# Designs tried in a protein design run: designed miniproteins, single chains. Part 7

Each design is a single chain, and the fold is of that chain. pLDDT is the mean over its residues in the fold that is shown.

## One batch from the design tools (miniprotein)

Design m210
Fold by ESMFold2-Fast:
Structure m210 (fold): chain A 61 residues (1-61)
Amino acid sequence: SMEEREKLFVERFLAHAAATDSAENLRRGAEALIADLEARGLHDVAAHARELMEQALAELS
């Protein structure tokens, strides 16, 4: 489904960002992605993205 594909995209995006970006860049990119997902009505995917962002930021701190 579209939601399943978006979840996989979010997971890969945040995993890559956590491995390669600064915490500031990860937060900025993730917040923009979350806003887009929410605007599209993909609230479950947006919540999942926020959870992954918080986990990644904790690991980078």
Scores: mean pLDDT 80

Design m211
Fold by ESMFold2-Fast:
Structure m211 (fold): chain A 73 residues (1-73)
Amino acid sequence: SEEENEKLIEEAEKEMLKLVSQFPKELQEEVKKSIEETIEKLRKEVKEKKLSPEEVKEIMKLQIEALKEGLET
């Protein structure tokens, strides 16, 4: 459902935003904006493609993983 998908997106956004504090202070605002832009784009895609909650979970997992890789690279 749309409600379930929104909850999954909100939980993922919260998790990504927690990672922002691990970046250098100079990059935190840029990373935060990047996360917000990515989340808005994903919200639109989820609605347009009518993705299932399972598909949304997979996408969000990949986005969080990519952000964590950014911390190490």
Scores: mean pLDDT 80

Design m212
Fold by ESMFold2-Fast:
Structure m212 (fold): chain A 92 residues (1-92)
Amino acid sequence: RPITPEEAQAIIETLRKLGADDVAKQLEEDLKADPGATPGAMIERAVLLAAEKYGLDFAKRVAEALKETLISLGVDPEFVEKAVEDALKRAE
């Protein structure tokens, strides 16, 4: 399914709170280009960009923060956990 505006905003705000304003900006532009992006694709993009720009330890912090935030919004915990784990494996 497409990501909801609330889920997209939560991902972007989480990145900004962690100090990754450049990653957050890139995700905003990606969403404007593809409004049909899935939650999984946005999680993967956020984690991979965080790893590329700030390193794997920072990407792990992003993954944990996204997991907590999206689960609190009602996204399936198993789905979110798998999405962040898969993204972190790709970032290695």
Scores: mean pLDDT 78

Design m213
Fold by ESMFold2-Fast:
Structure m213 (fold): chain A 61 residues (1-61)
Amino acid sequence: MTLTTLIRLDDGSTIRISFSTIRDAGLQRGDRVLIDGRRGIITGIGQSTDTPDDVTIQRID
């Protein structure tokens, strides 16, 4: 299983991104982020059987 980070977007949807991507970007739970032009918040870390989304992520504050 891949360790993934859960992100809640402003539209109420949730996406999963690789934990390594979040770690390498210096992000942690509670950080606000911009993902492919959409705002969201990192809500937690979990395991997933699915492939994490391949998205561009950056911190916003």
Scores: mean pLDDT 71

Design m214
Fold by ESMFold2-Fast:
Structure m214 (fold): chain A 105 residues (1-105)
Amino acid sequence: SRLDEEMREYEARLSKLAQNLPEDIAQRLRQTNEILRELVRELEKASGKERVILFTTIQLLIIGVVQEIDLWAKQGKIAPDVAEQLRALHLDFSKRVSKIVQEME
């Protein structure tokens, strides 16, 4: 499916960026990615109210990750350019998921 393809592309790009991160931060991002992957899999099968709830949950999770990335950058735990790349990756994924959901049914 289109959602599965977008999830795979997001995961591949995240893995490349994570190679240059402190291990604790990389592990935190991997844990969040596992939750996101499960939510996206459920979203593919969902309809009606369940789809709205899952989509909203995914969007809130992505916003939370972006906020956490901003905090890590402010704390000097990650370089500003890496933080920008991580933010852009998550925001782009959010937009791509939104577009696909709008085109469902």
Scores: mean pLDDT 88

Design m215
Fold by ESMFold2-Fast:
Structure m215 (fold): chain A 84 residues (1-84)
Amino acid sequence: SVPSTPTVSPTKAAVGESVTISWDSTDGENTLVVVYEDGKITKIPVSTNSAVFTPTKAGRYVATVVATTEDGSLSSLGTPFEVY
């Protein structure tokens, strides 16, 4: 099934502050958190329904969850967050 839209906490963080990305409807097996930042992507492999991301640059970010199965890859909707 399609991964649920992730929750990001906090939605506004300073550079070097950890952000927790969590979701409810995806098995951790073959799950990937993808964080987008102005044309750059960070991929975080996970085995649970949660990931921690520590931004190194100020800007606008979007977090998504991608699950890969034998039927292909399915992506969640993106959740925006801000880094100052």
Scores: mean pLDDT 78

Design m216
Fold by ESMFold2-Fast:
Structure m216 (fold): chain A 81 residues (1-81)
Amino acid sequence: LELPPEQTGRVTITVEAPTPITGKHIQDLFEALEKQGIAKRVGENTFELFITPDNLAFGEALIKVLRNYSSKLELGEPVIE
């Protein structure tokens, strides 16, 4: 109650796929996350993840998964340090 919930972190992810089919799988994943309010598409292959204290564990697991699907992943801002 004393500590107001603030945006914990915003992570910008640019995905690069070696094949179109891998890119489609990544897009389908992000579409599902957009429906949950966890991600937002901001470019052709660029997405923003919104990490909050409530979904920190999920966000961490998601980032680990994305490292397996993309050869290029850039974390622009600290999530929670």
Scores: mean pLDDT 58

Design m217
Fold by ESMFold2-Fast:
Structure m217 (fold): chain A 70 residues (1-70)
Amino acid sequence: SEEKIEELVKEIEKIAKEYKDDISKAAQEIVRKLEEFGLSKEDAEALALTAILHGLDKEVVREKLEKLLG
């Protein structure tokens, strides 16, 4: 649902801000959160990489989530 996607985008943003000086830890926490929401490890890793490489662009993360979950 759109509400779940929005919540997940906000959770990823919080993790990226918290671990901005430790990209490896940020990636691990994002992958874990995405898997908790039902994403496969492969999809979670791809999305975490996208979030990090795009400096946590909310629009890019949202679009990726909508393609995987919607």
Scores: mean pLDDT 76

Design m218
Fold by ESMFold2-Fast:
Structure m218 (fold): chain A 100 residues (1-100)
Amino acid sequence: MIELKPLPPLPEGYARGEATYETDDYVARARAVLKAKDESLIPKAKEYATRLAQLSLKLMLTDDPEEIARIQRELREIVEEMKKAGLELVSLGGYITKKP
């Protein structure tokens, strides 16, 4: 069994959120990294990063056009809320990998 290496700590002012969906055949994971203008915003940045990762994961796993449109709308609304709160989206992405 491959031990999952812990991810390296982020620089000051950054926050990370992750979402994972696992089956017997594959693992899907989404990750968001945000930068906060102030350290007091780091807890809020973590909440938004997790929410963005969760929505990105749903977007990767759905073929429903109505669900895709809904998720894309929610992502736009969250990014706008984040900017008003002094948070910047640095990265948002995901991957799907087959289990050995």
Scores: mean pLDDT 79

Design m219
Fold by ESMFold2-Fast:
Structure m219 (fold): chain A 65 residues (1-65)
Amino acid sequence: MAGALVEAVRDVTATSPDELSLAVGDRLLVLEEVDADTLLVRQLATGAVGLVPRSALRRVGEAPL
C-alpha cells in the first residue's frame, strides 16, 4: 500500500505521540507498511506524519509522484 491514497472510514484517537488522530473522510498518503495492522501515513490537509491502524482506512487511489 505504499504510495496509495487512502481515506479514513472511522474516527481514530491517537494513543501515543507516534500516532495520528483521524476524522472520517480524512485523506492520507501511505508512506510505509510498518506491520500487518499499522501504516505510516501523511495527512494531506495538515502534512502531519504518523502511525494509523490499517482497519480505519480504505484505498481511494494512487498518489501522484
Scores: mean pLDDT 78

Design m220
Fold by ESMFold2-Fast:
Order: C-alpha cells, then sequence, then structure tokens
Structure m220 (fold): chain A 96 residues (1-96)
C-alpha cells in the first residue's frame, strides 16, 4: 500500500506535459486496438502485449521508479519492461 501511495504521489508531481504524453499514448493504444476490432480484424496478442509493455516502460521511466519496483507493482516480468524500453528507443532512432 505504501509503495502504491508513493507511485501515485510521484505521478502527481510529474509535469503536465509528461502526464499528457502518457495519456495520449494510452489513448492511441486503445483506439488502434478498437479500430482493428471494429474492422473485423483479429489483433494478435503479441501486438497488444508489445504496446502494453511500451506504455509500462514509459510510465516507469517518467515516475523514476526502477523496472524491478514497477514489475512488483504491475505484476509483470522485468524482461517485459526492458522489451518495452527497447521499443521506445527504436522509435526514437527511427524518428528523423
Amino acid sequence: SAKVEEVEKRYEELPEEKKKEIEELLLKIREEIAAKKAAGETVPEEEIRARQYKLMALIAKELKVSQQEFSELADVPVSSLSYGEKLLEKEEEEKK
């Protein structure tokens, strides 16, 4: 409980710009999945998980919590968070 309260307090301390970035990424993930499903397309579980790991990695980074700490809070493997971080870094490299 104390750990959750600390993370919530850290989130409230984030600049408005960073909160907006997190919210926009979450919204984009939801809209893309919903749009594919509305079109009758089957969304692979791997694609959904990759997007979730990317979001989790971004949140952990902005909250300045370790991947290990966030892993315990979100009940996800540290390897999944590391994978999400690599996806974020790859997108940054591909931005010209």
Scores: mean pLDDT 69

Design m221
Fold by ESMFold2-Fast:
Structure m221 (fold): chain A 78 residues (1-78)
Amino acid sequence: SKAAELVAKAEEYLAQGLKAYEAKDYETAVEYFQKAIELYEEALRIAGPDNAELQRKLAETQSLLDSAKRLLEEQKKA
């Protein structure tokens, strides 16, 4: 389905973001996490707003984005 294709692409971006995060490239991590969120949001629009699994994925990815943004700020202050 279209929603499944969007989820698969979001997972690819999430994986790239996590790789950047582990490398302490927080700027790149932020970019990939934002792209993953956009695709999960589009998938949620197609699958239905009450899709609990997609809501959970969005919440988890948002948490990672918030963490990466905080670490990016810390890196810039060092």
Scores: mean pLDDT 88

Design m222
Fold by ESMFold2-Fast:
Structure m222 (fold): chain A 81 residues (1-81)
Amino acid sequence: SLEESLRRLREALEEARAEIRELEPEFEAELAELEAQPELSPELKRRLLALYAARSLLAEPEEVRRLKERVDAVLETLERK
């Protein structure tokens, strides 16, 4: 059913977010260490850019955010009834 499909999608999104959230503190700690350096070698700059790229994967893309909002709205309607 559509309701079951939406719940399954919601669960998958929540699981993905939970996993990403658990990794975020590690990335943030390393970012803070690199950003605190007064000078970075080209190698460390590449590492910093890689961490920014990884952090962008933790960020909610606009399309994913809108989809989540739409799914949440439908699920709330089902929960109320």
Scores: mean pLDDT 67

Design m223
Fold by ESMFold2-Fast:
Structure m223 (fold): chain A 72 residues (1-72)
Amino acid sequence: MASEQEKIDAAVARVNAYFAANPDASDEERTVYALNVIGSQNLSKEGIREAIDRITALSEESKAVLLRALTG
């Protein structure tokens, strides 16, 4: 649990930092970046859901796309 929580915290922080540094990034670019960062962490289905929920600068549509891509 602690190890997975650390992965979630790191992934969310990295994604949110990218969005803050790249305010002109499209929803597609943000979605691809988040997919690569979260997908590389080998999280459980629950961990993926938590990570996506904690991302702040992403549309609900893009969050749905990420959830489907990462969880089936």
Scores: mean pLDDT 81

Design m224
Fold by ESMFold2-Fast:
Structure m224 (fold): chain A 60 residues (1-60)
Amino acid sequence: SAMAEAAAAQRAGDIGDEARKRWLEFLEKYKNGASVEELAKEFGVSVEQLRAALKNYYGE
């Protein structure tokens, strides 16, 4: 059980790191003038989800 929990935690960490890297890539491209629609298609998410994430990130 402890070994299974450690493996699950490691997978969760890897997923978290990947999500963080993808978010940073999104922010870099967005700052460079990429459109939200184009980025939504590239990252496989909806335009509404990206707009909500940006609003939350900027506190607006």
Scores: mean pLDDT 69

Design m225
Fold by ESMFold2-Fast:
Parts: structure tokens; C-alpha cells; sequence
Structure m225 (fold): chain A 58 residues (1-58)
């Protein structure tokens, strides 16, 4: 899914790619920004599953 790809992108430090993938998944810019703020700390630690859960929590 696009959310799975966004979580993987965050684990690779690709936050801009993750933002684009969330917009393609139907997130508004505001929703994408809020979801990324939650998910980025998990991505930085390499926690793909945590990043995915944080993206889905919005």
C-alpha cells in the first residue's frame, strides 16, 4: 500500500517522498503534515511498523 511505502521512505530518511505518497493515498496536506510529525521519530529509529501505525493513527 502507499502507506507501507511511506513508512519505508521515512525509515530511509525520505520524508518528502513519504509526504507525496500520503497525498496519493488521499490525505489532505494538513493530514499528511500531522501524520508525518507523528511518524518521523519512528522512521529515524528505523521502526517501520511504528512509523506505519503512526501514519494510520490520523
Amino acid sequence: SLIDEAAEALAKGESYRADRLLLEAGFTPEQASTALARAIPFGLSGDVEGAKAALEAA
Scores: mean pLDDT 83

Design m226
Fold by ESMFold2-Fast:
Structure m226 (fold): chain A 81 residues (1-81)
Amino acid sequence: SMSDLAALRRELLGLLQLILQSAEEEGDEKLAAYTRELIERLRAGELTLADVEALAEYLKSRGYDSVADYLLALAERMRAL
């Protein structure tokens, strides 16, 4: 439903904001810039499931396996709507 999509979008925004905060605290300028762009695209209604999956792949390549798995779980839940 649209309410379920809105709830998942809020959960995704919260997760992206936590990723951004963590990246800024660790001085990961590339991840911080990438995450800021995804937050802007999410707010504009332009973020796709492929964007979420691409971020998860990038995070796994950087050693952030747990947060990447959570992103993939959110993408799967959004795909089911």
Scores: mean pLDDT 85

Design m227
Fold by ESMFold2-Fast:
Structure m227 (fold): chain A 88 residues (1-88)
Amino acid sequence: MKEMEALFLLIQALNSTLDEARELLKKAYELYPSPLIREALEIVETTDDEAETKARLKELFDRYMQENSAKAEENIKKRKEELQKKLS
């Protein structure tokens, strides 16, 4: 599931250095070129502060989940469980 792998890479970027986040998001874009991932790349390209980058990426992820609000509650619970296991 390329979408889930790209989402996992976005979550990893939230807990990585700025340089690592840029590499992770480039990889995510190659796997699943979506508006979400494109916006994430724009954030890491335009922001020099690591804390600000992490805050913006988290906000973007939250907005993405809200855009799928019809199933957001159920999907969030399932995705958090799977992502938590992958985050080591």
Scores: mean pLDDT 73

Design m228
Fold by ESMFold2-Fast:
Structure m228 (fold): chain A 83 residues (1-83)
Amino acid sequence: GKKTADELGSKGARDAELGAKLYLEGKKQGNATLETGGAILAIGGLITAELGVRLDPDSEEAREGLKKAEEALKKAGIKAKAK
């Protein structure tokens, strides 16, 4: 089968980075829908990357995806943590 953990890490990183960008753009525009939607997407990306690491803790791709997701949220000032 495909490397599900690797795919979750990569998807999680992309969703977190896109969500963080949309969140910051929403704040800049005063657009509450874009800000909220961006935050939800960013948090969803973090959770997705975390699930990748939990499925395969030895996956470097999943670990790098989680690191990128965490950095994207940190830079945007979004306070969220996946269990």
Scores: mean pLDDT 81

Design m229
Fold by ESMFold2-Fast:
Structure m229 (fold): chain A 61 residues (1-61)
Amino acid sequence: MSEREEREERAYEIVKEELAAGKSLAQAANIAAQKLLDEGESNEDASEAATRAVRRARAEQ
């Protein structure tokens, strides 16, 4: 897997967990981005991955 695909999958897992916990899509995106930042990702990469994860989660709903 590419590093980008791994980031997107990680963000998607976080978004799904947060949505299951009753968070909004916006809250889930912010939490996913913050977790990726805490793991050493750049703000740009974290935000992009979180945005794509939210779009994916929304499409599945």
Scores: mean pLDDT 81

Design m230
Fold by ESMFold2-Fast:
Structure m230 (fold): chain A 108 residues (1-108)
Amino acid sequence: AKKKQEEELKQAEEEVKKLAEELAKEIAKLVSEEIGKRVLEMGLKYGETAIGAANEFHKGIKEAKTEEEKKKAAEEAARYGEKVFEHILQHEEEQKRAEAEMKAKLEE
């Protein structure tokens, strides 16, 4: 049971990585390379938080029938991804500062 659970987890991780890479490539092509890079980093670092949103946006791009619709869906995904990623980064930085202040007070 343990070996099967480890293989299933590894397969799930590879699927998350593939989805993040595919979405990032499509955004890079349709919007910008810099935004595509950020979406990839968000998917890899915050997989559980980002996977639901990544799946919805990937579906939106795939369901779009025209190049204009695909570009609009990719731009919307990129804008949402950037805002979510920026908010997560700000929260992490605030947590790191609070932890550093607590450590400094405990050690001195």
Scores: mean pLDDT 64

Design m231
Fold by ESMFold2-Fast:
Structure m231 (fold): chain A 68 residues (1-68)
Amino acid sequence: SLFEQAKEAIEARDVARALELLDELERRGELTEEKINELFALASKVKAAPVVARLKEIAERLGFRLEE
């Protein structure tokens, strides 16, 4: 799935790919609060700062709470 591809890109620290996949997931309306928090935890763990920043922006736009 697109979500699993986003997780793989984040774990691989492929920032460019992860950001593209996050934008696509948001456009498709496939990002739930649970999914965003899962991606946020992964991005924080691997210290992918640009991905963490993008997830914060998306969560704020969608009105979702992040477990910081």
Scores: mean pLDDT 86

Design m232
Fold by ESMFold2-Fast:
Structure m232 (fold): chain A 69 residues (1-69)
Amino acid sequence: MISEEGARRLARTVLELDLRFEGIEVSEEEIEEALEEALERLRHLLESKPESAPFLIAQEALEIIKRKL
């Protein structure tokens, strides 16, 4: 079973790769805030869809960052 900490680390890695691929430059603090907000919204997926949860959290965090641009 994926832990919340494990999911957060994987989501961070995926998010950082997506940001680099799209050429979006944001601070580490903005990355952490977006991941925390996404995790608060999608925490229930850690139990219902553990295999997908990190990727969905990364996607939500990316959308949060893009809305602020």
Scores: mean pLDDT 81

Design m233
Fold by ESMFold2-Fast:
Structure m233 (fold): chain A 62 residues (1-62)
Amino acid sequence: SAAEAKAAVDKLAAKLKELGKELGVDFDVTYEVVGDNVRLTITAEGVTRELVIPASALIAGA
C-alpha cells in the first residue's frame, strides 16, 4: 500500500540521515508513488540522484 511504501521510505531516509551524520553529509530524501513503483530522489551536497524501485521491494527491505 502507499502507507507501507511511505513507512519504508521514512525508515530508509532515517538510516541515510544517520549514515550522513557519520560521514559529515546531509542526505535529503523525497519520494513519489508511480503506479506500483516508488521514485526516490536523494540529494546530497547539491547532487541529486533518482532511483525507481518497486514498492514491494522497499516494503520488504524495511
Scores: mean pLDDT 76

Design m234
Fold by ESMFold2-Fast:
Structure m234 (fold): chain A 96 residues (1-96)
Amino acid sequence: MVDELIELVDEKIELEYRRLGSTPEEVDAIDARIDELTEQIRKLVEEGLKKAQRDGNEEIVKIYEEILSLLDQDPRNIVTLERVKALLEEIKKLLE
């Protein structure tokens, strides 16, 4: 699950960078994929949060809550997405 989330966030970061150099016609297709990725990422983060709550892992719960807060405030910002990726990598390390 966390590895899948990291891959989805990486794809979203790549598309946000690609969008900066795209024509108006290309932007529509890129925005559609970014919207799909945003919905998938949010759903998987919410599922991860619920699992961490059931497992009683308060440290992982706090990290997922921070990720959701970041996604709620600025889901299109590349710096925000890089921070989300770093937080997901921290969760992966804690699960090792």
Scores: mean pLDDT 85

Design m235
Fold by ESMFold2-Fast:
Structure m235 (fold): chain A 66 residues (1-66)
Amino acid sequence: LTLQQIRDLAIQAASQVPDPQVQQQLIQEAQNAQTRDQAIRALGRAVSQLDDQNRLALAQQAEALY
């Protein structure tokens, strides 16, 4: 996965977070990620806020990019 692909996944995950304030913070963190480590961290935080169904959908999208 490229940096941009990880950032895009993190933004997609964050956009599915139900709390608007948490969603905004996670989207900004993903958009501001300038390294792969920062993007992976943002993705992990966003995913931790999702239910199991949304986590599985996101994991399948990430797998398809490999």
Scores: mean pLDDT 76

Design m236
Fold by ESMFold2-Fast:
Structure m236 (fold): chain A 87 residues (1-87)
Amino acid sequence: MSPLQRLQALVSRLSRLYAEGKLTREEAIEILEEMLAILEEEFPDRTDLINRVRELIEKVRAGEASPEEVVDAAHAVLVEVHEDLLR
């Protein structure tokens, strides 16, 4: 599976859990940490995206990010990766 497909699967999981009212802090952190690992391994030059995901994880841990903000931010990262690969 490509790195983009792996990120798409993780964002889809976040969206599904949110839609079902099941997106817990623990699930959000686990999915975001998986996204971070993919970004660090496959897109190490995208320090902007890596830092955005790290900041999002810390906000989730602090209880400062809503489930909607988590889904929206994760989707925005996916869009930027997709646009980068189309260049």
Scores: mean pLDDT 85

Design m237
Fold by ESMFold2-Fast:
Parts: structure tokens; sequence; C-alpha cells
Structure m237 (fold): chain A 90 residues (1-90)
């Protein structure tokens, strides 16, 4: 439905904002502890967004599958960014 598509698009934008903030904080991180804290904060925010999406779409399996794929893609990008920072600092 148009409503479910809008909810999904709004959730994707929230995920993009979380990823962008995480990347900014990671660029400023100086220790493994700081990197871990940024990653943990991002994971918690992603979980909150995903749970809200599930509730608002009444656990629509197509919406859940598309959202999970998007989360996986952003997680891979963030993971690569973390590795690049670790390689540069350590």
Amino acid sequence: SAEKQKILEDAKKQLEAVAEEAKKKLDEAKTPKEIGEVADEAVLKVEEIFEKLKKETNNDPEVIEEMQKYIDELSEELGKHIEEIRDKLF
C-alpha cells in the first residue's frame, strides 16, 4: 500500500541519517573503545527503527525483507569504514 511504502521510505531515511552520524563520529574516534561505542549506538538506533517499522506495517513480510536488505547494505558499508579507520590508526 502507499501508506506502507511511505513508512518504509521514512524508515530508510532514518537509517541513512544513523549511518551518516556514525561515519562522522567514527572519523573523530581515536581509540578502539570509541569506535565500539559508536558502533553500539548505531546498532541500538537501527533496532529501534526496525521494531517501529514492523509495528507500523503490521509485520508485512515484504517490507521486513526490503528493510533487512537495506540494513545489511548499510552495515557492510559501515563495517568497511570501520576497517579503514582501524587500518589508519592501528
Scores: mean pLDDT 85

Design m238
Fold by ESMFold2-Fast:
Structure m238 (fold): chain A 68 residues (1-68)
Amino acid sequence: SRDDLVAEAQALIARARELAARLTDPEQRALLQGWIDVLRHALASDAPPAVLQGLIDGLRETIAEVEA
């Protein structure tokens, strides 16, 4: 449901913010912050479920790459 996607997005944003706070690489921090900002904007703008899912998937992939 959309409520499930919103909850997932909020949890992922919180995780990404915690990760960004620990990063020393300014480019990696900027990349995560960019994804956080786009996903937060999509949530505020009541974006369709397909858009939210795509942004959630993109942020998850970015977190995985930064953690590698």
Scores: mean pLDDT 87

Design m239
Fold by ESMFold2-Fast:
Structure m239 (fold): chain A 84 residues (1-84)
Amino acid sequence: KLEELKERLRRALREGNVGEVMRIVDEIFQLTGDEEKAEKIVLEIGEEENRLDLARYVIGLHRDIKEAFELIKKAIDKLEAERK
């Protein structure tokens, strides 16, 4: 339910709850399947709640975490391959 996630995001942004904002943003990204669309939704709500900086920060964290996980996965795959 995208509308439910949008309402939860508004509340989390107003409360300054970074952890909850991160969780909701991840759910929006998963639900939309489109990174640009998900970012636009998060940024619009961030602007409406006067929390655009927090919204941008969390989007940046989401990207960094995704990149870090891909790097970790590649490192694990390499270590496993070297065992043979």
Scores: mean pLDDT 78

Design m240
Fold by ESMFold2-Fast:
Structure m240 (fold): chain A 87 residues (1-87)
Amino acid sequence: ASAEERKKELIERAKELAERYRELWLKAGEKKYGKEAVEAHLEEIEAATEKATKELVEYLEKAPVEEAEELVELLEKQVKEWEAKVA
């Protein structure tokens, strides 16, 4: 497999993790602040997460494959840790 193929896999995985992170963020927000408060800020939350995901993808596309792997592993750890707190 080429470095290009590996980077595509990492970017796809990062997008998947970003989606899971967004879902956890919304769930945690509802538990802490209530559904009405989260709904009031939903547009801002969605814009912020979309921007962060775009910046992450752009970084991964330009980063060396080793750095991309390390970042994706860090994201997986963060998502897993937050899943444990929100569940």
Scores: mean pLDDT 81

Design m241
Fold by ESMFold2-Fast:
Structure m241 (fold): chain A 64 residues (1-64)
Amino acid sequence: SLEELIAEAEAMARRAVKASGGTVSPDAIARQVALAVIDKHPDLTEEEREAVYQAALDAARKAA
């Protein structure tokens, strides 16, 4: 479900920010995380892809 993909993207973004130790911008981490999730789910609409990206971005920025 979209809710599950959003939760996955948020968790991945938080882990990636922690692993980077501040060497990678949260915005760059969010982009990579969102693309990794979206690439596995080609049936997502543009609105759903945007929701995944925004969730990753918000989580990455809050974790930084």
Scores: mean pLDDT 83

Design m242
Fold by ESMFold2-Fast:
Structure m242 (fold): chain A 98 residues (1-98)
Amino acid sequence: MEEELRERLEKEEREFMEKLEKKLEEVLKEEDEEEQKKKLEEIVEEMLAKARELIERREDLDRAAAEAELEALEAKLPESLEKLLEHIKKKQEELKKE
């Protein structure tokens, strides 16, 4: 059971990371700032949803600590989103320069 759960979590994490990378690549190619921000919000919502799912499925996580971490992430969401957007913009400028 534990080995099977670990394998499933590792597979889900890889699939999630692959989807996240693809979405981030789409954000990097987006020229419309409003659409770029919307895509970033979707990515963050997906990350939070996945974090909640993993908390429920992992027996080794302290629920109180995990919930506190999730609340902290939700509280910092607007600031983290702005920092991520700035990072993406800088990376886009670098990609445009040959």
Scores: mean pLDDT 66

Design m243
Fold by ESMFold2-Fast:
Structure m243 (fold): chain A 86 residues (1-86)
Amino acid sequence: LNIVALSAPSSVKAGEKLPVSVATDEPATKVDVYVDGKLAKTISSSTTTSTVDVTITEPGDHTIGAQATNSSGSSDIATVTVTVTD
């Protein structure tokens, strides 16, 4: 199981929803989403595509991470950087 795409807007206003899209090469049963290395949200899945909204209230550059899991195992963590504005 691999994450083949992780996408988020390059910038978001503090307190607004940031949609994070995760695509995998196999259906995932679980997707964990991280903000600055801390677990922000876990979702259950049954598909190769998942979208998760996260909210960041602190301005500055933040790292979004994702890890997918299924019966074959867990993916490596994929990351993207987003800039949060006031």
Scores: mean pLDDT 80

Design m244
Fold by ESMFold2-Fast:
Structure m244 (fold): chain A 60 residues (1-60)
Amino acid sequence: MTEQQIKDRLREETRDLSLGEQIQLLSDRLRASTDPNEVRAYEELMRERVREQRELRAAA
């Protein structure tokens, strides 16, 4: 599975979760994963979600 396929699947699986819940799930999966493609996908998505959360807090 490619990084893009992993990211797309995670977006669908986490669609109903809050940003904080998505970050927590990605952090937990990153800790458990040993696949380089999964690690890169989780790190990239977590960086995006953390940035979004910080932007929302700054806008409030």
Scores: mean pLDDT 78

Design m245
Fold by ESMFold2-Fast:
Structure m245 (fold): chain A 94 residues (1-94)
Amino acid sequence: VPSVEEILEAFEKEVEKLAEKFSEESKKIILDFVKRLRELVRERKASPLLANFVGQLAIKELKDLIEKKEDDPEKIKKVAEGLLRFTEQLLEEE
């Protein structure tokens, strides 16, 4: 099983590729979200399993936004903040 850092690196690279499908403003929000999620996972010492789970969930949410052709920065920000809040709750239960 990959380490947490390997999982986070793979997650960031996948999200960077997906972010290229969005406007510059939305891309900035997505990249800021990735940084915040990575720091949250590290700070709270998440397991590799949990790190992989939240990373996959975030990728799925971004793919859903792309499929819906959603590129409103405010809506993307709300999705990102929701994912961060959900991740924080999961980490508090760990």
Scores: mean pLDDT 83

